# Designed miniproteins, single chains: the designs that were tried, part 12

Each design is a single chain, and the fold is of that chain. pLDDT is the mean over its residues in the fold that is shown.

## One batch from the design tools (miniprotein)

Design m409
Fold by ESMFold2-Fast:
Formats: C-alpha cells, structure tokens, sequence
Structure m409 (fold): chain A 65 residues (1-65)
C-alpha cells in the first residue's frame, strides 16, 4: 500500500510541497482513515486554513498513529 509521503507527492501536483485541505484529507482517506478522523487531524495542524505543508501533514498523520 502507498505510504503517506507517496500519496502526498501524488496530490502535490504543483510540486511546491503543500496540499489543499481537501487534498490532505483525501490522502488520509486513501491511507485507511475515516473522513471524520482525517478532517479532525488536518484541522488540528493546519495553521493558515488554505494549504498544509509536508511537515504539518506529517504532524497530522502522527496524531492518528
């Protein structure tokens, strides 16, 4: 199964190292988390409300493990 880093890179179409909130939630869903779990984790670590950095995404993922 694809790792979180591989899925992040798949959705990071611009290659700028960020995902939209919607893309970040979708990555966590593809990793087997529910939409509710993914949404809560992403919202906890998303500081600007627009995009999530790789580091913020990693923090969200670690909160689910």
Amino acid sequence: HMSGGELFDKYDKNGDGTLTREEAIKVLEEMGFSREEATKAIDKFMKNGKRLTREEFAAALNSLA
Scores: mean pLDDT 75

Design m410
Fold by ESMFold2-Fast:
Structure m410 (fold): chain A 50 residues (1-50)
Amino acid sequence: SREEANLLVIKGENYKREGNLEKAAEYYRKALELRPDLEYARRELKRLEE
């Protein structure tokens, strides 16, 4: 589960670098569903939704 959540964060980071903010938010959200304690993913998702 930890490694799965980390892979989802990496996917979100890749989409963000490509400018696909919708996909980035989707993958950060999926990572947080597996691990709600991921501060980095939570912060990045909040920034994308503002």
Scores: mean pLDDT 82

Design m411
Fold by ESMFold2-Fast:
Structure m411 (fold): chain A 110 residues (1-110)
Amino acid sequence: SYLEKAEKYYELALKEKDEKKKNALRAMGLGYEAMAEKDYERAIDYFEYAAKVGDDKMKGVALKNAGEAYLKLGDKEKAIEYYEKAAEAYEKAGDYELAKEAREKVEELK
């Protein structure tokens, strides 16, 4: 569930000593909490912030989640854009399987 994901990210943030990483983890938690509340616009804002301040792996996950939120808003074109950006971030992180899944989602949505 989204709330279980939010709780895990908040727990990781409590253990993190680096302020930028801590802020990215908190933003991921807040994004998932907003998803649980069906406040998809707020979720997108938090995930975009997490993508901006996180590492390439966090950026991939955050951009993928923003794409999911855009799908829930009915914005298929933005969802495709964000899944493509997520795939690029995953490739930079060396997460080729997650990049492949994101690209498969793009093809599914076309």
Scores: mean pLDDT 90

Design m412
Fold by ESMFold2-Fast:
Structure m412 (fold): chain A 65 residues (1-65)
Amino acid sequence: SVSSYTAAVLLAVAMGIEGHFKSVEVKDGEIRVVIAKDTEATRREMEAMEDVAKKAGIKLVFEKE
């Protein structure tokens, strides 16, 4: 289970990262993140987001543009 608050916080974090992510969508307790470009910086940020999502019990999916 994921609270709407936790989902909103992760959405805000992802949208605050300039140039790395194109969009973030929340649907059915799942967060989908579209990657603008596959770089070392983007991969590090993805790892950090996956760690937070795992602790919060959120399903997180990354898609390349």
Scores: mean pLDDT 66

Design m413
Fold by ESMFold2-Fast:
Order: structure tokens, then sequence, then C-alpha cells
Structure m413 (fold): chain A 103 residues (1-103)
């Protein structure tokens, strides 16, 4: 989806700059979840991203999320999980994707 396309573009850009940044994308299906399911999904994603960041020696993670209430709930849960792991977390909305980003 657009969030995944934006995340891949961001991760490629950071890699080209030699910067150890991990980028994750919350799937569009999160928009159809309850707040509890979205938060649980965010925590699971956050844990996986923290493991990837540690493996790559990265201290920063960027999370791309849908512009929905459930997308924000999941993104905030993932951010909290990453920050508890001692990582910096940045949230980006899928609507901030550049024109031409693959869907």
Amino acid sequence: GLAEGYALALEAAYRAEGRPVVVGALPAVVADMSDEEAARTGRVMGRGLAERARARGATRVVIVHPDTPQGRVAAEAAKATLEEAGLEAELRRVSDAPAGTPL
C-alpha cells in the first residue's frame, strides 16, 4: 500500500546516506481494527522494529501510518514500545508521502 511504498522509499534514502535508520509501515487494514486491536498491533510491530534496529545498530526508527484514528492508535503504541526499548521513534502520516510513491 501507500504506507509500505513510502516506508521503502524512506529506508532506501537513509541507506543511500549511510544512516542507520529502520523504517516500518503500519498496514491499511489497521483502519478497520478496534482501538484495542490497533494498540496490540502497534506493540507487536514496535517490538519487531526494536529487534531490527538493534540488529542493524540503529538508534532511530520511523513509522509510517494511515491517516485514520486506528492508524494513530497503532502508531502511538509502536512509538511507546520503541521508546521503552531506548530508541528514538518518529511518526509520519501516509499523506506526507511524495507524489508518485508506489501504492
Scores: mean pLDDT 78

Design m414
Fold by ESMFold2-Fast:
Structure m414 (fold): chain A 69 residues (1-69)
Amino acid sequence: LFEKAAEGDVEALEEVLRELGSLGLKGGPVVVMIASMLASRKLSIEDLEKHPELAKEVMEAAKKALEKI
């Protein structure tokens, strides 16, 4: 799912937006970067739910990467 969203699959991106939205993660470029990072690390939504620290780390890393652009 995240891999397809990172590649620009609109349906996969919409599903990722809904799932990450439920975790409080929202907003266009940030969500796309989070999806790309989850795909590269082979993490799932279940992994983020079990480990809130991973969700925070991924969100912070995505925001920092976005700031560098």
Scores: mean pLDDT 60

Design m415
Fold by ESMFold2-Fast:
Formats: C-alpha cells, structure tokens, sequence
Structure m415 (fold): chain A 77 residues (1-77)
C-alpha cells in the first residue's frame, strides 16, 4: 500500500518537473489517498497540500479546494 503511494508520488514529481501541473496534482492527490489508507496521515496531508498547490498552478480551483478539504479532514482526525 505505501509502495503504491510512493510510486504515484514519483510519477507526480516527473509531471511537475515537465510543467504538467494538473497531472502532477492528480498523482499527488492519488498518492495522498494511498498514504491515508496505509495509515500514514503525515504523508497523506503533505501529498494533499502539494496536490492543492499544483491544481492552483494549473488553474483548477475545484481540484485545489477538494485537495485542501482532504488535508483538513485528515488533520482533524
């Protein structure tokens, strides 16, 4: 489960380096979900916050809001 999250995070980093911020945001968001399922709340929060930043850079306001809400929910648990 954590290995899946780490693979998605590396994929997100590749998209970010290539300037594909929306794809990077999507993969960081997916990584956050897998970290959360694995019980790694800290990495889940970091991944969701990074996804929100990247969605914002891509002009995806809805994606950014959803990612920020997920980070907040995990922080409140």
Amino acid sequence: MKEKAETLEKKAEEYEKNGDYRQAGIYYFQAGLWYYEAGDKEKAIESFKKAAELFRKAGDTIGAQNAEEMAKKVEEE
Scores: mean pLDDT 85

Design m416
Fold by ESMFold2-Fast:
Structure m416 (fold): chain A 70 residues (1-70)
Amino acid sequence: AEELAKRAREHAIGLAEKLEEELGKEEAIKKLKELVEESRKLLPSETDPAERAAAEAALEALEEKIKELE
């Protein structure tokens, strides 16, 4: 169960780093904020506890990266 959340978090971090590298800081922040907003919108409809935990872990990692880049 923990493994799914860990992988989701690692994937989110990698995505954020790739966006910063490819798009630059300002555009990466915008893209990450869009992803966070969409993820938050979908969270209440997730009924699988493991999938929800993974989504929450990914969301947290994206928010941490946005704050780090700002």
Scores: mean pLDDT 76

Design m417
Fold by ESMFold2-Fast:
Structure m417 (fold): chain A 81 residues (1-81)
Amino acid sequence: SALEAGVLAGLAGIALGVAKATEDKEAQKESARLAKELAEEAIREAEEALKEDPESEEAKLALEQAKELKEEAEKLEKEAS
């Protein structure tokens, strides 16, 4: 659902924030990986919501935010590795 996509994107953002704030490189990698996984689930939920309601602004916003969070999390994970 659009609401579930929004919640998952929010959680991905929190995990990414933790990754950025952490000085421990192993903790940064784990938090970035979690952010990526949460963002991927948010993308799935948003895409399913858009199949039911293509005009859902909430689903469109969640999808865009989740895609950005996934890209940033992947970049951070690679840089920390």
Scores: mean pLDDT 83

Design m418
Fold by ESMFold2-Fast:
Structure m418 (fold): chain A 90 residues (1-90)
Amino acid sequence: MSAEELLKEAREEIEKAKNAKTKLEKGEHIGRAAGLTLNAATLTGDEEAVEKVRELALKAGEYAEEGKYEEAIEKVEEALKVAEEAVKKA
């Protein structure tokens, strides 16, 4: 799977998180989106982008554990933008 394909799936998972009716489903889709985004960043070899995405993914997980799903989604969306910029440069 290419970095571009991983980012496309991450975007789809973010949309599923936004449309999810249960907190469990929101958390599951947030986690999948974060993981896909980190994998995409890793494929670029951009160490600074990987570290930034990792920090944002961890923060998203912290917000999700607190039940703050809107804040968690915002952090995953920020991570996605970082990964997209790294892929564009590669």
Scores: mean pLDDT 87

Design m420
Fold by ESMFold2-Fast:
Structure m420 (fold): chain A 55 residues (1-55)
Amino acid sequence: SKIEEAKEVIKLSIENMKEEAGLSDEEAIKLMEEQMEKYGATEEEKKGLEELKKE
């Protein structure tokens, strides 16, 4: 589904942030939320992030 595809993209971005910036899971998720709010995100991307936060 589009939500599953968005979730995979977001997961890769979070992993990239963790590796390159040395962020924790919580810090990377927070940064992703802030960037989505600042630059905009689709409904599917927002739902994908919320599902990742619950895992």
Scores: mean pLDDT 79

Design m421
Fold by ESMFold2-Fast:
Structure m421 (fold): chain A 84 residues (1-84)
Amino acid sequence: SLEEKIRNFLQAFHEELQKRETWSLEELEKLLNELGEKYDLPELAEIAIKLAREYQKKTGKTTFSRREVERFVLLAIEEYLAKL
């Protein structure tokens, strides 16, 4: 089910997120693309990457905190579900 795919994606995402204190855009894009392929949620991954790129352009930040990265993913889930 879609709910199970999203739950599995989020679990794996949170486990990976804890391995680093900060995330570059490149590191985040790699992680999100890998998880999007693994859990058959490539569009969700693309939305999260888009949000991270837009935030970097607006703020000039070269790295993101775990809280910022989590926010991109949560917002991406909301946007993804709204398009269904």
Scores: mean pLDDT 89

Design m422
Fold by ESMFold2-Fast:
Structure m422 (fold): chain A 68 residues (1-68)
Amino acid sequence: SRATQLVAQRYGPEALALAEEALRLAEEGRLDEASKLLVQAGMPAPKTVEEAIRLAREKIAEVRALLA
Protein backbone atom coordinates (compact mmCIF):
# COMPACT_ATOMS: atom_id res chain seq x y z
CA SER A 1 0.00 0.00 0.00
CA ARG A 2 1.01 3.65 -0.30
CA ALA A 3 1.24 4.00 3.48
CA THR A 4 3.54 0.99 3.74
CA GLN A 5 5.83 2.37 1.02
CA LEU A 6 5.97 5.81 2.67
CA VAL A 7 6.79 4.29 6.06
CA ALA A 8 9.51 2.11 4.51
CA GLN A 9 11.00 5.15 2.74
CA ARG A 10 10.85 7.22 5.95
CA TYR A 11 12.51 4.40 7.95
CA GLY A 12 14.97 3.35 5.26
CA PRO A 13 18.29 4.76 3.99
CA GLU A 14 16.56 7.92 2.71
CA ALA A 15 15.17 8.62 6.19
CA LEU A 16 18.68 8.17 7.60
CA ALA A 17 20.08 10.73 5.14
CA LEU A 18 17.26 13.19 5.93
CA ALA A 19 17.73 12.80 9.69
CA GLU A 20 21.52 13.22 9.45
CA GLU A 21 21.12 16.41 7.38
CA ALA A 22 18.43 17.68 9.78
CA LEU A 23 20.83 17.13 12.70
CA ARG A 24 23.53 19.15 10.90
CA LEU A 25 21.12 22.01 10.14
CA ALA A 26 19.85 22.03 13.75
CA GLU A 27 23.45 22.21 15.01
CA GLU A 28 23.83 25.33 12.82
CA GLY A 29 20.71 26.86 14.41
CA ARG A 30 18.65 26.47 11.21
CA LEU A 31 15.57 25.15 12.98
CA ASP A 32 13.04 25.81 10.18
CA GLU A 33 15.09 23.89 7.60
CA ALA A 34 15.88 21.04 10.02
CA SER A 35 12.17 20.86 10.91
CA LYS A 36 11.17 20.49 7.23
CA LEU A 37 13.51 17.53 6.79
CA LEU A 38 12.29 15.87 10.00
CA VAL A 39 8.67 16.27 8.87
CA GLN A 40 9.61 14.77 5.49
CA ALA A 41 11.05 11.78 7.41
CA GLY A 42 7.69 11.38 9.18
CA MET A 43 8.40 13.25 12.42
CA PRO A 44 6.56 16.16 14.08
CA ALA A 45 7.88 19.70 13.65
CA PRO A 46 10.13 20.52 16.64
CA LYS A 47 9.68 23.87 18.43
CA THR A 48 13.29 24.18 19.60
CA VAL A 49 16.79 23.33 18.38
CA GLU A 50 17.17 20.91 21.31
CA GLU A 51 14.01 19.04 20.26
CA ALA A 52 15.22 18.91 16.65
CA ILE A 53 18.60 17.49 17.71
CA ARG A 54 16.98 14.89 19.98
CA LEU A 55 14.42 13.78 17.37
CA ALA A 56 17.08 13.55 14.64
CA ARG A 57 19.39 11.46 16.84
CA GLU A 58 16.56 9.13 17.87
CA LYS A 59 15.51 8.67 14.23
CA ILE A 60 19.12 7.98 13.16
CA ALA A 61 19.52 5.37 15.92
CA GLU A 62 16.17 3.72 15.08
CA VAL A 63 16.83 3.53 11.33
CA ARG A 64 20.41 2.29 11.78
CA ALA A 65 19.14 -0.47 14.12
CA LEU A 66 16.53 -1.51 11.53
CA LEU A 67 19.18 -1.64 8.77
CA ALA A 68 21.74 -3.57 10.87
Scores: mean pLDDT 78

Design m423
Fold by ESMFold2-Fast:
Structure m423 (fold): chain A 60 residues (1-60)
Amino acid sequence: SAEEEIEQLKKEAEKEHRELRRKYDEAVAAGDYEKVEEIKKKMEELDKKLQEKIEEIKKK
């Protein structure tokens, strides 16, 4: 069902966010602020892609 597909996508996005958060924490610890900004952008892109996929599923 569409609801199950959306739930799965959200769970996958949560897993990717956790991995990005680990990399974020490592970059902060290293003082690599350029890497921190890069990871922030990846998190924003992940959120945008999730919203687009959810909208696509709802319009089927």
Scores: mean pLDDT 83

Design m425
Fold by ESMFold2-Fast:
Structure m425 (fold): chain A 94 residues (1-94)
Amino acid sequence: SVEEALKYIERLLEEVEKLAEELSEKDPRMARALKILIKNTKELLKKVSDEELVQAMKMVKENVEVPPDSLSLEAKQLFALLKELETALNWYKG
């Protein structure tokens, strides 16, 4: 559901924001990069339909490598950003 997708993304963004703050001293370059990813994700959320938002969340959770051609450019970009955010959390929070 769109509510589930929004809650998932909100939680992901909150966890990455905490990670960026934790990294601000040890890896300020990565902290800055993560904050840019958060900003870009928030901007794309304004441009993606509810249906494509749910699809993007499902594809990330299913570890899809390549999004389908039927997806909008904005939804493909959102999917890529969500994968980057998940990868960062898994790498640093392990």
Scores: mean pLDDT 85

Design m426
Fold by ESMFold2-Fast:
Structure m426 (fold): chain A 87 residues (1-87)
Amino acid sequence: GDEEAARLLEEAARRAEAAETAEEAARAALEGAARGAEAATTVGGQAGAGVAAVAGGAALAAGLSAKEAAEVAAKGARAGAEFARAA
């Protein structure tokens, strides 16, 4: 698996869960996606980073509470990490 990309995306998920605002949650997932993509050595690692990036964008959707945004961002980052690890 793409273990370094997975590790960075898991870190992003933890940071998103700890976020106090929707913007912080989105930023955690988007920064994690960028770092994961840079570290990725496989197509699966790149795809996992892409999943985290999409989730980060979704966390910024109008009407989401900070808690809802954190859940969306963290779930996407974890899914991305699992995708990278399976690669």
Scores: mean pLDDT 83

Design m427
Fold by ESMFold2-Fast:
Structure m427 (fold): chain A 68 residues (1-68)
Amino acid sequence: MKLPPELQAMYERARAVLTPEEQARFDRALEKLKDYLEGKEISDDELNEAFTELQRVVDAARAREAAA
């Protein structure tokens, strides 16, 4: 997977402040991105949904960090 270390660290940090349901959605979205990077066939719609979900969890984590 070609995810930069900084981005992966950010995702791990975001995941730590998520609820179990949000973590499950994050993990599913990340699996779709890994599948895409490994050359598995994924539709553009599925890839866009995965990106949107990852962005949503990162935004939620940032909001929680800003409130802390």
Scores: mean pLDDT 73

Design m428
Fold by ESMFold2-Fast:
Structure m428 (fold): chain A 96 residues (1-96)
Amino acid sequence: HMSKEEKKLKFLEEFRKFIEEVLNDYRAGKITLEEARKRILEFLDKMAEELKDDPDFVKYLNDLKRYLESQSDIEFLLTMRYLSLALKKKIEEAKK
């Protein structure tokens, strides 16, 4: 009963929060960077399954997953920081 756009917004908010939690765990020495990457990739897979009725968005998520899998550790950390900021802006605009 939640609209397609509301589901997408909810997942974007959850994804941003998840990125911050994973990065905090990594910085605190609770998880390795490889475990952090694995957790992010698994979250993208979950979003793709839940939003499978939006093929353009699923394609975007799968492209993002492949991009992240190919990155060095430094590139991955920079991308996660950038993505967190980009998601924050999108969420703030969507709530207007």
Scores: mean pLDDT 81

Design m429
Fold by ESMFold2-Fast:
Structure m429 (fold): chain A 78 residues (1-78)
Amino acid sequence: MEKSVSIREVQTKTGPALEIVLTVDGEEEFLGGVLKSVSEEDALELAETIEEALKIEDPEEAAKIITEKLNELLKKRL
């Protein structure tokens, strides 16, 4: 089973955002997004969380960890 994460830059009504997509055996799952204006510190924390989550064999658990981090970052910027 091959797992990867793709980050896509998209334009939203609130500005440019980064969408996080988990791909498992060619199937894409949208996990969430953050505004591109996120701080460098928060961006690094997200990247580290993604790398750690990809080490998890269960793709559902990996997706949950990434989604929880995205929700935490979103809450900080509201």
Scores: mean pLDDT 75

Design m430
Fold by ESMFold2-Fast:
Structure m430 (fold): chain A 98 residues (1-98)
Amino acid sequence: SEKEKLEKEAKELGEEAKKLVEEAAELDGKAAELREKAEELRKKAEEAEKEDEEKGKKLKEEAEKLEKEAKELEKEAKEKLEEAAKLAKKLEELRDKL
């Protein structure tokens, strides 16, 4: 029946939206870990720069690389959340027809 087809589509949209939210949470978690590591490297860079300017610069460059990787993961997480929101809206519109 048409009702069974719409119920199946609603279930699939809900499961896909949930998966995107879970994937976004994992990416945000990884980004947070990279940001914490970058902060530790920045603190070490400040201490190292007082004795060895080149050592301080290398640690700062490593921190900047991790911050860039974290930004890329945060952007991917945001895109997944935006897609999940679109699917959730489609699911709501579909439920109004059931």
Scores: mean pLDDT 89

Design m431
Fold by ESMFold2-Fast:
Structure m431 (fold): chain A 68 residues (1-68)
Amino acid sequence: MGHAGAGAGAGAAAGGADGETAQRAGLSPNIGMVKGGYEEALKGALEGGANEEAAKFAAWGSQSGLDR
């Protein structure tokens, strides 16, 4: 379950984000996805004007973590 969050944090750090920002990125989306759920995250992102591809990818990552 935490694997997706760890990936998000690592990705932020690789992109040159501050250590704290990268850690927040890893924790925040992971917690939000677990709490909101796959469908809720997808709908929220799409309604919020996010790209369908980005919303789908994030939701899929969460689904992969839940599969374990």
Scores: mean pLDDT 51

Design m432
Fold by ESMFold2-Fast:
Structure m432 (fold): chain A 70 residues (1-70)
Amino acid sequence: MSLEEALAILDSITVRETLTRDELLVIAEYLGLSREDVTRAIKELGVNPEKMSREEAARVLVRADELQKS
C-alpha cells in the first residue's frame, strides 16, 4: 500500500481531521490489517495514539501493511 492509497482510503471512510488508535483499528480491520501490526506501526512511528493527523494515520496504515507482508 502506498501513502497516496492510504490517504485516499481515509478520505473515502472518514471526515475526521484527527483519529484515535481505536478508530484507526476499525478502519484497519476493514482493510484486513491485524491489530498487532497497527499497534506496532504506531509504536515504531512514534505517533500519538490519542490524536493522529490524517497523514500520521495514513503512515500507520502503510507501515502495518508492510509488517503484515514480512
Scores: mean pLDDT 84

Design m433
Fold by ESMFold2-Fast:
Structure m433 (fold): chain A 62 residues (1-62)
Amino acid sequence: MEEEKKKALEEAKKLAEEMAADISKAPERLQRIKELADKYPEIADELENLGVEGYSRAARAA
């Protein structure tokens, strides 16, 4: 994977983990993941799935 795409995935993973811990800022974190997916369409599905997983974990814990 290209370095830029790797950094985008790492950022999305961090946002998903933060969202799982605190759902109150989920819309802002999901918006950032969407921005990353818009910039890297080749991995957009992977980035969006990370957001969905993070949100699902947060919602289940709440």
Scores: mean pLDDT 77

Design m435
Fold by ESMFold2-Fast:
Structure m435 (fold): chain A 64 residues (1-64)
Amino acid sequence: GLHDELLRLIGELLRLIGELFDLRLELEENKEDEEKRKELEEKIKELEKRRAELLEEMRALEET
């Protein structure tokens, strides 16, 4: 049902927010490692795009 789909999306959002938080912490910890920092910045950018897409799905679900 609609509620089950919303709960699934919320679960994915929470997981993704957790991954972003962990990556940002790793970025701060690896501030002196330029290569590692660049890799982490790219991963963060990819996850932020996924978060934006997921938030749009949640919004569409609430409007429907």
Scores: mean pLDDT 80

Design m436
Fold by ESMFold2-Fast:
Structure m436 (fold): chain A 62 residues (1-62)
Amino acid sequence: AAFDEVLAQFSAVAELTPEAVEHLKRALDILAATRAANGPHTAPSVEAVKHFKRAVDLAGLG
């Protein structure tokens, strides 16, 4: 659900390369794992934020 929503938002403003999509998936997977362990309101890890930033940069939105 969250991944599909974020992917739809990115696709509305930029064309996503496969590389950008992979970084976006990894960021959301890391966030989901962190929240599963620590609770649904846990802040994103530094690693998840770095993958989000790289997805944005690769999409030309940086």
Scores: mean pLDDT 71

Design m437
Fold by ESMFold2-Fast:
Structure m437 (fold): chain A 83 residues (1-83)
Amino acid sequence: SEELERDIRAAIAEMAVATAAIANGVSQEKRDILIDYAREAGRELTPEQLNEFVKEAIRIASDKNLTPEEAEQKLKEAYEKLR
């Protein structure tokens, strides 16, 4: 089923992003935002688009100069750009 495959891809994206965020010392609030976008990206994006999104998303979430609100806005923009 397509839906099951999408859910599995979302779970894999979530795990990969959560692991990278912890390794990069990303705050809990930014990690929560990042995980939400990773789940959606895993469902909706191609593998190539997802790889690009994950790289950009980790960079955004790891930027200590961004507030959580600014990081969320940039993550939204990065996701929408690839859709």
Scores: mean pLDDT 83

Design m438
Fold by ESMFold2-Fast:
Structure m438 (fold): chain A 57 residues (1-57)
Amino acid sequence: GDAVAERGLANLRAAIAAGDAATARAMLAELQKMELSPEQQARLDELVAEMRARGWL
């Protein structure tokens, strides 16, 4: 549900901020299994771009 997706996005952002690539990849994989709203998908796409910029993907 929306609350699970919001928590997932927050956890992914926290993992990126912490420099934890392994946790960030795991959180991304879980978010990719979820039905996201267009707004949530846009936020995920921004976080994916940050992970790619860091060489994590």
Scores: mean pLDDT 87

Design m439
Fold by ESMFold2-Fast:
Parts: C-alpha cells; structure tokens; sequence
Structure m439 (fold): chain A 89 residues (1-89)
C-alpha cells in the first residue's frame, strides 16, 4: 500500500535519543519503527515492513535550523511522507 502519512514523536527530540515514527498507509493501516535521532551533519535509517509486506525506508536527518526531519521512502525511491520535530542537544 502507498504511504499516506508519517508522524514523529516526541515533538522535541534529544540528539542521540529515541525517535518513534508512525507510518499510515492509504488503506488506513499503521506501522511504527524506532530509530536513534541523528546529530547535526549526520543521518540515521531504519526499515519497516507494512502489514501488506511493503518495505518502507525511514531516513532521519538534522536540518539547518536543528530540526530532526523524517522521510518515509517507498521501494521505488518516492518520498511518500515527511514530518519533523524540534531537535535539542
């Protein structure tokens, strides 16, 4: 199923702490994955398998303003959804 949305928690993330990402599909299914918040200049990745067997790659990176941005990338390389949280040291 296609990715329809992504949510990130907590709203404020400590660099090197845990970020929980919730992916919602167009069919209304949800899947969650946890990853380590990157530091400025870095990125982290995780994969999650949706209930229909589709694999989604989650990429987290720190933007120029210090925010932790998260992308949900489908198998074809298309960004299905994105979200962000405030980042703190």
Amino acid sequence: SAVAGVAVSPATVVYGGTVTVTITTADGATATVSLTAPAPGGYTTATVTLPDGTVVTVIAAVGPNGAVGVLAVEADGRVGAHASAAGVP
Scores: mean pLDDT 81

Design m440
Fold by ESMFold2-Fast:
Structure m440 (fold): chain A 102 residues (1-102)
Amino acid sequence: DWEEVLKDLLRTIVEGHLKAGIISPEQAERIMALLDAGDIKSALTEYLVALGYPPEVAEEIAELLVNSSVEKQGKIYQLLVNGIVNKVPPEKLLEEIKKIAE
């Protein structure tokens, strides 16, 4: 099930950022609770906001991911992780994600 794979990938990245001190234990707990509830959109939005993304950009990225086909979700996830690691500006990363989501 791709949805369960996506949740596990998101849990892993959140745990990694918690261990690195990038997000707080309180932020991680809230994100994990949303993932456990099956609310991937809210979980991803909260995670990106915790990383310092503008809320509007975070919400649009999350919306584009959850509303995309399974094939596109995999590509968007990979682009998102690479963009976060390489510190791509949030607005630029959103524009790159839009190109895949279309």
Scores: mean pLDDT 85

Design m441
Fold by ESMFold2-Fast:
Structure m441 (fold): chain A 84 residues (1-84)
Amino acid sequence: SAGAAAGRAAAEGGAAGARAGAAAGAAAANAATGADRIAAGGAAGLTQIAAAVGLLAGDEEEAARLAARAGAAGAEGAAAGGIG
């Protein structure tokens, strides 16, 4: 069904975005120290949680947006780690 396919695609997008965001955040955290490490990891974690909450609420479109933001936040965390 279209609904099931959309839900599956959103879940896959959410999982992939969360995974990419977590990996980028972890890399940034490993490069950072103390407070910078916590800040980078925290930002990535919060967007990952938001994506999961969206999926639980059944809003596949919102879940997909949050997953994309989690990935972007992780990438920004990695870039910030390099700067800091």
Scores: mean pLDDT 56

Design m442
Fold by ESMFold2-Fast:
Structure m442 (fold): chain A 88 residues (1-88)
Amino acid sequence: SSDIEEAQKALEEAEEAAERGVREVARLDPEKAEEVREMAEKFLKLGRDALEEAKKTGSIGAQAVRGGRLDTEGWMERMVAEARAAAA
């Protein structure tokens, strides 16, 4: 279904945003990078688990993956902003 395809794309976009954000934090505030990486992996695991459930059940789990992308991107933007402030 299109919902599963959109959810898969949302997870891929969240993974890309998380990877870029962790690299930027590592550049600006290396001491914080490991904690940010660990938290990003936890968020991505929740998204992967929701996508797998949606694939099995055909349910609204796909919507949770899309919401998780926006939450992950927003959180990562905040982490990068905090790292920039710490580097100043």
Scores: mean pLDDT 77

Design m443
Fold by ESMFold2-Fast:
Structure m443 (fold): chain A 110 residues (1-110)
Amino acid sequence: DKEKILEKIEEYLKELAPLVEDDNKLAEARKKFYKEIKDPYLLRLINVGLLIIEEDVIINGLSLDEALERALEEIREIIENDKPLPSSDEVYERLIRINEKKNNVNVFTK
């Protein structure tokens, strides 16, 4: 049921989006939903949505509300059009860019 999957993703991303700038709180929340979510596809979709939100907030400087809306729209397109999820290598490269932005805000300020 695509609609029920979308509703669950929206609920998780709304809860998790405020935590993307707090690595410790986000890690604890991830431990919780990793135990609760039995569907590996749903878990992957939530992690992709979080990745999009982290990129838009940390790299692109968007508000949490804008980042959440954009993530939900991209996840909807993935589910409705059966688009492939990002590969593990793509996710890894995107996470590296997020972490570089967090640790090195600007060459002039470090």
Scores: mean pLDDT 79

Design m444
Fold by ESMFold2-Fast:
Structure m444 (fold): chain A 64 residues (1-64)
Amino acid sequence: SPEQKARLEELIEQERRRAKELEEKIKELKKKESIRDKILALLYEVVLGSTRLTIERLEKKLAE
C-alpha cells in the first residue's frame, strides 16, 4: 500500500542517516593513533555492517 511504502522509505532514510554518522565517527577514530580508538573503530564498523544489512533488507522490501 502507499502508506506501507512511505513508512519503509522513512525507515530507510533514518537508517541511512545512522550509517553516515557511524562512517564519520569511524573516520575520526581511524585518524587517532591509540589502541583504544582502534578497538572502538572496529566496534563501530560491526554496527555499521549491521546497519547496512538492515538498509538492504528494507530496500528489497520496498522494491516488492
Scores: mean pLDDT 86

